# Designed miniproteins, single chains, continued (5), part 18

Each design is a single chain, and the fold is of that chain. pLDDT is the mean over its residues in the fold that is shown.

## One batch from the design tools (miniprotein)

Design m16627
Fold by ESMFold2-Fast:
Structure m16627 (fold): chain A 73 residues (1-73)
Amino acid sequence: SLIARQPPERRGLAFYVLLLEARDEAEVRALLAAAQEHLPREVAINVLRTLLSQERDPARRALLEEAIAALEA
């Protein structure tokens, strides 16, 4: 995982950048799995909320909202 290759203090930024590039649902799911393994849950949620605040694509927004809900469950 590209996230796991980063030092812990850079993993949140790596997750953010990789999610900006990911447009496929399978890529998003793989990144979410890696984030759950390698990031504190609150850091992952904060990255997703930041991306959601910037996102204009309705389909992409739905994926981000679903991911946040799953992490907060």
Scores: mean pLDDT 80

Design m16628
Fold by ESMFold2-Fast:
Structure m16628 (fold): chain A 65 residues (1-65)
Amino acid sequence: MDEELQKKLEELKKKLEEMGITIVETSGKTIKISINSDSVETEVGLAIRAMGLGYEYGASIVLAE
């Protein structure tokens, strides 16, 4: 559980960072992210994709700001 969860969270974090999303904090299965973009469409799109990836990986994505 712990080792497998940690591997999944690291993979998820890598994908989020590749999308240009900032990881603010991680706590258990919860990942807090920050999205800062000059485009509202980009911010909304990234937030939706991040939440979808979190669901796929069994993690909770929370928007910090």
Scores: mean pLDDT 76

Design m16629
Fold by ESMFold2-Fast:
Structure m16629 (fold): chain A 59 residues (1-59)
Amino acid sequence: DHFGEGVVLRGEGRLEAALEQFRRALEEDPDHREAWRNLGVVLAELGRLEEAAEYFAKA
């Protein structure tokens, strides 16, 4: 699934690819709290802290 692919990509340090997979997971299930949280984590790892805070608020 897109969420699982995002987790693998994040673990490999492929942060932009991980963002795309987590966004796709949320398109399928907007209530997927783990996907909201992982988007926030990846955004924080990219230094995009304001965006990360918004996604953590949704998780």
Scores: mean pLDDT 82

Design m16630
Fold by ESMFold2-Fast:
Structure m16630 (fold): chain A 60 residues (1-60)
Amino acid sequence: MDIEKAEELRKQGKLEEAASYYQKAIDKDPNNKKAWELLAEVYRELGLEGIADYYRDKAK
């Protein structure tokens, strides 16, 4: 599953690859609020606060 792959990549410090897999999870199921939340956290870890805030808002 894309979320499982993203979590493994995030644990390895591959944040950009993890973000890509969280985005794929959202593309398959836009109602998966957890995927939006996790994507926001990854962008925050990348230092992209504006993008992180956007995805955090979408997680509502």
Scores: mean pLDDT 81

Design m16631
Fold by ESMFold2-Fast:
Structure m16631 (fold): chain A 74 residues (1-74)
Amino acid sequence: SEKIRRLNEEMQRVAREATAKVNELIAQGRALKASLGEDGETAYKNLQDQAKAYLQEASDRIQELQKEKAELAA
């Protein structure tokens, strides 16, 4: 019970922090695009790609935690 609760809290924290970081990167990219126009477009796309890569990595970590939770439930 306690271990499962802690794993759920860890998973929620990882998801929350990843979402906040992704939103921050996307906001920075939009600001660069607005400020620099066409010169900012490449930076915007690069930041979007970085955000996507970090989100995928966070998703993989959450899947590992879900597998650990499933083993405890077995």
Scores: mean pLDDT 82

Design m16632
Fold by ESMFold2-Fast:
Structure m16632 (fold): chain A 85 residues (1-85)
Amino acid sequence: SAAEELLRRAAEEARRRAEEVAPLDPELAEKLRELAEQLEELAARLDAEVAATGGAYSAEELAEAAVEHARGLVEKLEKEAREKA
């Protein structure tokens, strides 16, 4: 679905960022890989997660919220890593 594809693209972006920073900050790279795994797991379980909301959220709404949260988390993790360096 479009919602699953949105989550998978966000996971791929997180993995790309992890590979990019791995030589400079392996701890940040690991956290970004964990985020990618969480997004991939949500994509695989999206129908079950939508059902768990009792119809309060659509697949698209859940995917968009998860991607927004993930992008904010990437920004926060990268900022914290720069502050430690």
Scores: mean pLDDT 82

Design m16633
Fold by ESMFold2-Fast:
Structure m16633 (fold): chain A 66 residues (1-66)
Amino acid sequence: SAAVEEARRRVEEAARRAAATIPDVDEAKQYVRETVERVGRELGLSEEEKEEILAAGVAFIDAVYA
């Protein structure tokens, strides 16, 4: 859906910003988690949609900090 695509875009931007500005991996993951909850609330995402987007954002953080 358009809402899921927009949420994925916003969370991806947030994950990139976190990776560029937050040196601690756990803090960067927490920022992504908070962004998923905020964006999911704003766009009316289901729990399953939020979990999928969170998993992608966390995977991005893990890849950058590895």
Scores: mean pLDDT 87

Design m16634
Fold by ESMFold2-Fast:
Structure m16634 (fold): chain A 86 residues (1-86)
Amino acid sequence: SMVTQVREQARRTLDLHRRDRDAGRRQAVDLARLMVQTGPGGAAIAAIILSDDPDAGDIVGRELDRIDPRIGDYFRNTFDSIQSSK
């Protein structure tokens, strides 16, 4: 199932980011790219995984812009929304 594959990739990305922030950021870009054919869902999941990384919005957002500006925009909007949440 694509849903199971996305969940497993998300879990691995979260574990990697907590151990190595730079590697986690790169893998989050790959996670967002994985779902591009089905919409921006991968970008939203990447934003949630990176929510405790204050630099991730700019760094990962710019990399996603190179793939599809709509995906980068969705990532930044989701990331900023999480940062602004109570």
Scores: mean pLDDT 77

Design m16635
Fold by ESMFold2-Fast:
Structure m16635 (fold): chain A 59 residues (1-59)
Amino acid sequence: SLVEEARKLLEEAKELFKQGNYLESAIKALRAARLAEEAGDEQLAEEARKLASEAVANM
């Protein structure tokens, strides 16, 4: 499902963030946010957008 794919991408983005790979983290987090929005999961979309913003801020 879109929600499961979004959760998987967000988990991958979190791991990349922990590794200091902020560019790849931001890319995956933005994709997760888009899929979450399409699925109607607003809370997941906001969590993903927040991570993407934090990743960009650390670049």
Scores: mean pLDDT 89

Design m16636
Fold by ESMFold2-Fast:
Structure m16636 (fold): chain A 58 residues (1-58)
Amino acid sequence: MSDEELAAELRRLSQEGVARGLSEEEADRIGTRAYLAWAEGRLSAEEAVAWFRAQVAA
């Protein structure tokens, strides 16, 4: 997954989270944290997406 593809997917998931009742601030925070974890090499792109989904599903 490219940088642009991951950013687009996390943005899409943030929009879905807001539609489900998360605040825009909360969704942005979760998305930023997932993206930074990937950028720092702590998570793969797939792990970053899975982590974001887990946060929204709680």
Scores: mean pLDDT 80

Design m16637
Fold by ESMFold2-Fast:
Structure m16637 (fold): chain A 64 residues (1-64)
Amino acid sequence: MDKLIEELNELGRKAREAYEKGDLDEAIELMEKAVEIASQVSRPLALAGKAELEKLKKEKEELE
């Protein structure tokens, strides 16, 4: 796997870890970075990331 895909996977994994630990703001920030990189690498990965990001943002709205 090339370096960009490795960075994308690492950011996605860290975002999920933050979410599981209850740090929604951190999860959203990490996911935003992952989507930015995914947009440079693969459209399907970018779309999947955007869907996850929208879900995280919706959950944050429920807490506001």
Scores: mean pLDDT 77

Design m16638
Fold by ESMFold2-Fast:
Structure m16638 (fold): chain A 113 residues (1-113)
Amino acid sequence: MSIHELLDEILELLSTLSPEQQMEAIALISQALGDWLSSHAATLTPEQKAAFKQFIREFVNILMDFLETGDLEKARKELHELADKTFSTLSDEQKEAFRELLAEILERLRAWA
């Protein structure tokens, strides 16, 4: 799956979860993204690190807005735009590692759906 397809599936699964499970899922996603950043810190430039920290903040904000509004199409559009902007700065190897992370997050969320 592409990064966009993985984000779409994660968002759709979040929409099927209870409010309590949605909070736990956001915490899991935030932790997984933070751990990925820490693991790749040595291979990222200072500019890429700053961009990825901003990505995590905006990603969580989009998910929180989605939980409040229920607007799946708005959230999907905003996540795709955020991903395109952030990942345009990454190498193909870094993009593949991030895609693998999103696939792992999706698999874990499927266990809760």
Scores: mean pLDDT 82

Design m16639
Fold by ESMFold2-Fast:
Structure m16639 (fold): chain A 90 residues (1-90)
Amino acid sequence: GEEERREKLEELLERLEELLESDLSVEELRERLLELLLEALKVAPSEYIPEIIGLILRLIGLEIDGSASREKLREIAEEFKELLEEILEK
């Protein structure tokens, strides 16, 4: 079970790194980032679920108030990357 979870987390990290290097629109970046965060909820260890939910809520907040910018989305994506790297280092 743990090997499968690790493989899925490594895949998520690779997809997130590709997303960070992409020239996608703010809307496309937001949508893909949300998809990756939702996938992370399925595979992350339970101790990291609150942090992932926090990132999702921040992303949703940016959409609701119309303040979603490439800079703000990149900040959320970088924090998500750091979180995935921390999980994989254990």
Scores: mean pLDDT 83

Design m16641
Fold by ESMFold2-Fast:
Structure m16641 (fold): chain A 58 residues (1-58)
Amino acid sequence: GAEQAAEAGLAAGRTGLATGDAGLGASGVMWGKEAIQLGDPRGEEALAAGRAGLAAGL
């Protein structure tokens, strides 16, 4: 559901940013978008963290 997508996106995006892992950053983006589509506003934070992680890992 939306909550699981937001939690997965936040965990993946934040870890990707902290470790410079582009794959985890991409996962944060994917799950963040899904959470937003399902109505969880925390998806926006997950999307931002995922994008930052993706950029840091590249």
Scores: mean pLDDT 81

Design m16642
Fold by ESMFold2-Fast:
Structure m16642 (fold): chain A 72 residues (1-72)
Amino acid sequence: SHMAEEIKERLEKLRPELEKEFGVTLSDEFLDKMAEIISKAVDKIPTDEQLRNLLRDVILGTDVAPGETIEE
């Protein structure tokens, strides 16, 4: 839906910053899935700071090593 597409565009904008901060690669599939989940949980498009904080929490909860790709 339109909301999921807009959220994905914002997540793609934040991807390089988060990849650099955590030393990981974020897949397109991961961003698609996150955009879908967020779009179903919110009634309006989150701010970039809210999205950054949500992604940081997800990445910190993911059992990945530096240099690995986060999928799903």
Scores: mean pLDDT 75

Design m16643
Fold by ESMFold2-Fast:
Structure m16643 (fold): chain A 66 residues (1-66)
Amino acid sequence: MREELIERAVDLVLQAAEAAQAGDIEKTRALMEKYHETLRELAEATGKSVREVEDEVERAIQERAA
């Protein structure tokens, strides 16, 4: 559950970055909305703050880029 939500958040952030690079403002906004929804779900599931789960997602992105 937690790992699936982290992976989903990572995928959404990467897709939003690609959309932003392409200049697709509407798609970038929609993807970031889904990202924030996923962070809220992850925070509720884990009992952590949104900030704490965002830090976990950022760490996962760094690990995948290595």
Scores: mean pLDDT 81

Design m16644
Fold by ESMFold2-Fast:
Structure m16644 (fold): chain A 95 residues (1-95)
Amino acid sequence: AARVTIDIAVGDLDMAAPEVQAATAAFGEALLRAQEALAADDLEAAAEHVAEGYRAFLELVPDVEVTVTLRGDDAASRAFAARLEALLAEIRAER
């Protein structure tokens, strides 16, 4: 499976707030879906799941930042990171 680290920067958000907890839980579900897609070697679906989760997170927390760090040196890891970065850039351009 592709190997990347996804970091979420939430700044001064109140992590006890119900809306922040809901957004964090929804993004966690998107990451779980992405992990399932990666296990099935579906890099496109995995990247789309993360991007969908990020879009949903932004609706609740406009200032959230997501960064992708490549942890593998294989083609699958590079392809996943590149596709995800492209989708995240598209979402940021829409905002």
Scores: mean pLDDT 74

Design m16645
Fold by ESMFold2-Fast:
Structure m16645 (fold): chain A 65 residues (1-65)
Amino acid sequence: SEFERLKAGALTVPGIDEEKAERIAEMLLENGFTIETVQRIVEEEGLSIDQAFKAMEAAFKALHE
């Protein structure tokens, strides 16, 4: 599923555990690859802006492979 691909991508980023990757995948399904999603990852998961961007990049790559 799209969810499982997004989750797998996010999980490759250091500092993102399975639970965080699952919530990030849900955010991406709801709001897409937007600045609002980056803000939610930082605010709700306590990740750095750099980690949030890396998670989005990894999830995007996983979705399109």
Scores: mean pLDDT 86

Design m16646
Fold by ESMFold2-Fast:
Structure m16646 (fold): chain A 55 residues (1-55)
Amino acid sequence: EFLPPEELSFEEWVQRALDAATTEEQKKALKEFIENWIKQSTDPEEIERLKKILE
């Protein structure tokens, strides 16, 4: 596949999304999305980084 125009890390993207969230429901939805991503991921490094964001 071609090179994507992504420069920021996934961690920064998630933190910015959490800051933009105005309601508790949005924050919970984001955490659930991250948790589901962890379940789908097969890379231990990504899982470890995502866990840090959740905590």
Scores: mean pLDDT 67

Design m16647
Fold by ESMFold2-Fast:
Structure m16647 (fold): chain A 56 residues (1-56)
Amino acid sequence: MSEEEVKEALERAEAALKKYPDNAIVKRLVAKELEKLKKEHPEFAERIDKLLEKAK
């Protein structure tokens, strides 16, 4: 996956959390995707961790 694709995934995660801030299903799906991205791209871990805090 390219850096651009990772950034697009992060932008989609932020948009989903903003659109559905109280939706537990959306938060769970976003958290799962972010955890996978963190494992595959540890260089983005800090940004991913900030989004994971919002997905709680």
Scores: mean pLDDT 78

Design m16648
Fold by ESMFold2-Fast:
Structure m16648 (fold): chain A 86 residues (1-86)
Amino acid sequence: GKEMAELAVKLAKEAYKLAKEAIKLAKQGKIEEAKKKLFEAEIYLGLARISLSVAKLLGAPEELLEKAREEIKKAEEAIKKAKELL
């Protein structure tokens, strides 16, 4: 439970970082590199969502589930921003 919630947070933070890198690359006109970073961000976001679902099924504390949901939401918003620039 707890370990999977912590993994979801870690994966969501990596997705956010990759999405921010995609935004930076897109603004520099490096469109193909930005698309690769965006694809990686989407993979990490998917893994974060799976880890959160498993954490919930295993009875992780609600405070950790809430933290994971907030980090996933931040990653989703950054990915959406990256897609709007591409």
Scores: mean pLDDT 90

Design m16649
Fold by ESMFold2-Fast:
Structure m16649 (fold): chain A 61 residues (1-61)
Amino acid sequence: MNRRLAAGFRTLSTVSPDAAARGAGALVEKYTGDRELGRAIQDAARRDPRGTLARLAKEAE
C-alpha cells in the first residue's frame, strides 16, 4: 500500500476539478511509470472527479 499516493489523491480534492484530474494522472504516472495508465486516470477523474479520487485513494491504501 502506498500512503503517499493515497494522501496525494486526498489533497487533490482541495483544488479545481481540472487541476485535480491532471494531478491524479501525474501521480499515477510517477508511481507506476505507466503514462497510458496516468492518462486514463486523468480522463476518468475529469468525468467523475469526486468518485474517481475517492476510489484511487482507497485502492492506494
Scores: mean pLDDT 72

Design m16650
Fold by ESMFold2-Fast:
Structure m16650 (fold): chain A 64 residues (1-64)
Amino acid sequence: LVGKEFKALHDIPAMSPDELALSKGDVFTVLEVLPDGFCKVKVNATGEEGLVSLEALEKYCEEV
């Protein structure tokens, strides 16, 4: 997962202050996979960083 790019297929809301809200069509890079079921990601267009759950990544995003 680390270093791979994903595209959000749907809007994904932030459920906590540490989570990143994603809009449909956002392309982001996985920087780190955390042991608690989250990934640290960076949105390519904005440079914004935050957490996305592995569940959201698997259900609502595709590898590009």
Scores: mean pLDDT 81

Design m16651
Fold by ESMFold2-Fast:
Structure m16651 (fold): chain A 72 residues (1-72)
Amino acid sequence: PLSPVERRVLGAIVHSGSLTPEEIAEKLGLSRATVQRALDRLEARGLVKRDPKTGRYSVTEAGRAALEAGPP
């Protein structure tokens, strides 16, 4: 299962398509460090992917499935 922070981060990316860590932090009212730790965990699990050219994170198919499998 996703942690509450991981779920919020993943949901924000799904809603917007792709986001930088700074944009996620602004949207969710979280520190950049909190967002980066959540993104690092999500990326390690294959649930998000970072574009090295833009620094933007997008949700993988597995990430969408993980978000949908949890309660609303």
Scores: mean pLDDT 82

Design m16652
Fold by ESMFold2-Fast:
Structure m16652 (fold): chain A 92 residues (1-92)
Amino acid sequence: MEVELLEGVAEVALAVAIVTLSKLPKSEEREKLIELLREALDAIVARDYDKALEALEEAEEVAKKLEDKETSEQMVKLLRNVKKIVEEAKEL
């Protein structure tokens, strides 16, 4: 896989996550998670993969605290997949 394709997949996944979270009731965890996902997205676009991984790791911990357990589990899975994609892009 080329770096550009991996970056595109990660960017789309994070954009979908932000839209999904925006439909939930407002909470401190929701707002913090959206902010961290935006930081990760900006870092991926800038190819600052270390910064992206730091934001994604913090986002995973915040996602575990979401009141909606189904959304929490979905977000944790998505974030773990995005972290793996970013790690793979970093090695290319």
Scores: mean pLDDT 83

Design m16653
Fold by ESMFold2-Fast:
Structure m16653 (fold): chain A 79 residues (1-79)
Amino acid sequence: MEEVKKAAEKAAELARSPDPLDREIGLTFLHMLLALAKRLGDKEALEVILETARSLMDDPDPQVRAEARRIAEEAEKAL
């Protein structure tokens, strides 16, 4: 599923932004893509989403950390 993986990679770039609001928006897009990747069985997209979420679990912004943990748990369950 090339399209979902590519979208996840772009959302991951936003999630790694120096701006915490941009990181939160990036995680929101990754969460939407997680639902789609799960429905399609797109393991490559799920792996991109999981790796990105795990990298943000220790983020200084508490909202980013909370969302990252939720996404990581759901992605691990889907793999």
Scores: mean pLDDT 83

Design m16655
Fold by ESMFold2-Fast:
Structure m16655 (fold): chain A 119 residues (1-119)
Amino acid sequence: DRLARARAARDRVARLLAEDPELAAELAALEAEIEAEYARLVAEGALSPEEVRLLEELVAEARAEGHPLPFATAFLALLSIHPNRGKLIKRMSEPVREAVERALLLLAVRQLEEAVRKV
């Protein structure tokens, strides 16, 4: 279930941003630019209609729950579970690409640390 995996990824991103105020501030400053990059990826056909629908659902849920960065959180969640993540990121402009790469790296490190502690 892609929606269940996307929601779990969203919760992990939301937790990362709550625990890393410097990263949260960086993404907040880039929120409009992140939205513009997403719109461009959709226009270029880089995201499927299913993936667009999935992101829209995550954004609507985050917005309804009052998350401070609903779009950035949903977009990072989608990218974290995307099979072609690297190719999508390469299409992005600086400084959005650098911020997204840093956020995904930090998310991956936290997931690895949690997995090791559970074993």
Scores: mean pLDDT 82

Design m16656
Fold by ESMFold2-Fast:
Structure m16656 (fold): chain A 66 residues (1-66)
Amino acid sequence: MAEVDELIGRASALADEAEKQGNTEGAEKTYELIKKAREAEAKGDFKTALEYAQEAVRLGEEAVKE
């Protein structure tokens, strides 16, 4: 779904930025949630995919700020 894909894109960008800033642990956790979101989307569970994608963005934002 477009919304899930947009959130995954944003989370990926945040994870990449966190990694560049030296927060490898935060980046890895964000990538794990992105993977779970994609797996849920592939199974047609768009509600779960959206929840994981939203959490990935949240953790990614925190990883960049911390």
Scores: mean pLDDT 82

Design m16657
Fold by ESMFold2-Fast:
Structure m16657 (fold): chain A 57 residues (1-57)
Amino acid sequence: ALTERPTPSIDEVLERIAAGELSDEVVEAILASLREQGLEELLKRVERAVEERRRRA
């Protein structure tokens, strides 16, 4: 039982993006942060989650 302050995993963030639970502003902030940190692999995964959200819409 994790009653500690859980840091959401990247997979959980991707699921929330695909489900449309995060606002466009939050998604853009995540993309900007990943680009600033040079995390290209994670950037591509977030972009794929945004595409999945568009496919559901």
Scores: mean pLDDT 73

Design m16658
Fold by ESMFold2-Fast:
Structure m16658 (fold): chain A 58 residues (1-58)
Amino acid sequence: SEVEDDGQRITNGVTPEEMDEIARRFGLSRDQVARVAINAALTGSSGAAIGSLLGLLS
């Protein structure tokens, strides 16, 4: 994907729309998904976002 500086990419490849989709797929609230994604973006670690999402799922 190449949509940087468009306001669509919030966190390293996770858009606001995808956050809602992920929340539904994993049975999480959008707020939880957003926190995980934002934290990963702040540190620049996409792997951290995935790990945290799995943690929320468990």
Scores: mean pLDDT 58

Design m16659
Fold by ESMFold2-Fast:
Structure m16659 (fold): chain A 64 residues (1-64)
Amino acid sequence: MEEHRRIAEIWRKFVAGEASDEELAEMAKILGKEFETPEEARKWLVEQVDRMTAGGRAGAAALA
């Protein structure tokens, strides 16, 4: 029910460099993404951050 809040919490930790592999896997699961390893989940999130940083609106989604 509070999926958006949990995603925002994990995202803030990820940006601060404090997110664990377990938290990243939890975020991916909430987003409907299933990865076989926590490393794949982290790689996917890094790719999303890189794409957002390369251009466009970083705040496309309301994280707060």
Scores: mean pLDDT 67

Design m16660
Fold by ESMFold2-Fast:
Structure m16660 (fold): chain A 75 residues (1-75)
Amino acid sequence: KKYVTTVTLTSALTAAQQADLKAKCKAIGCTVLIKNNADGTTTVVITADTLAKVNKAIAIVKSHAAVKSSATINL
């Protein structure tokens, strides 16, 4: 089973913040895709095999910027 969470952040992430987020998520076994949007928000897509890993990855994301919205699906 896989869990996919899409998180929209209220601000753009810097290259350093993106690198830190990817490194920390990789360490806990998550795959992360990051897109800075033209409207100044950021979309982060997190994929993991457990909800515990997804929740840890969301906590890392929240340490960088405020969350506008989030949605999690089980695949």
Scores: mean pLDDT 80

Design m16661
Fold by ESMFold2-Fast:
Structure m16661 (fold): chain A 83 residues (1-83)
Amino acid sequence: SLEELKKELKKLEEELKKLKEKKKELEKKLKEKLEELKTASKEDIPKLIGEILRLIGEILDLEKKIKEIEEKIEEIKKKIEEL
């Protein structure tokens, strides 16, 4: 039904908003860690590199999820248009 599709669309749009906000927070943390790396002692570099790599991995995972949700939103919008 149209009402079910509209509810699903709203839920996906809210999820997309949360994922985009989380990505912005992780990108900010990544920038902070990259800046910290510039002044880090030799002993601290391996730990910082590990944290940076984890943040990059989390950002890439979020980008994949964002794309999947955006594709689902477009599919639902198309279904609504065809009604």
Scores: mean pLDDT 88

Design m16662
Fold by ESMFold2-Fast:
Structure m16662 (fold): chain A 74 residues (1-74)
Amino acid sequence: LEELAREYLELARRAEEEGDLALAARHYTAAGMSYYKLGKYEEARELFERALELAEKAGDERAVKEAQKYLELV
């Protein structure tokens, strides 16, 4: 789970650097879920908040709803 979280975080950062904000948001959500499963709620919350911000900027309604759903868990 920690290694998986780090892989998603790396993918998210790369997507963000390339300007693919929708893809970045989805990867940040996946990383946040991995941290949540590890009991790292503060790290998970920060990642879900970042995912929501990027999803809103991208206009990706599905990604917005996913990030909002997971934020309710933390």
Scores: mean pLDDT 84

Design m16663
Fold by ESMFold2-Fast:
Structure m16663 (fold): chain A 58 residues (1-58)
Amino acid sequence: SDEELEERLRKALEAEGIPYSEELFNIALGFVKNIGFSEELAVKIAVMIAQVDAEIAA
């Protein structure tokens, strides 16, 4: 569910010290709804995107 996806993403980002954003949630949601990825895989990809963005911004 969208609520479970949001909770998974929030916990995964918190574990990596990355701030949550609605943009990251929408990216993960797109992977689940439009591509058919599992919630677990969508969260992993969204976290990787956030990590890359953080490195570029530094």
Scores: mean pLDDT 83

Design m16664
Fold by ESMFold2-Fast:
Order: C-alpha cells, then structure tokens, then sequence
Structure m16664 (fold): chain A 59 residues (1-59)
C-alpha cells in the first residue's frame, strides 16, 4: 500500500498530496523517504510541512 501513497504525492490536488504525506509518516516505511524528500519542494506550504513531519516520524 506504500507505492500508491508515493504516487499520490504527485497528484494534481494539494489535498491528496497532503493526505498522502501524512499517511506515509504514520506508516513509517523507509521506501517513502526519497518521495517525501522531494515533497519538501512542493508548491504548497501545507504539503511541505506534512512531508517534514512524515520524515521526522520515519527516522
């Protein structure tokens, strides 16, 4: 289920990208680290904040 969430980080919808970042952080799977690191460059401040929190949880 991690792979569909990683794909959702590239969605056109800010809300979908935000939800994907939050979910990946809760799952804590290291496979998401690269995609979440790219999400730190997202145009949305909310998505960037969610990606930062998710990376802190995966550690």
Amino acid sequence: AVEPLIEALKDESELVRYAAAVALGKIGDERAVEALTEALKDESAFVRAAAESALAQIK
Scores: mean pLDDT 82

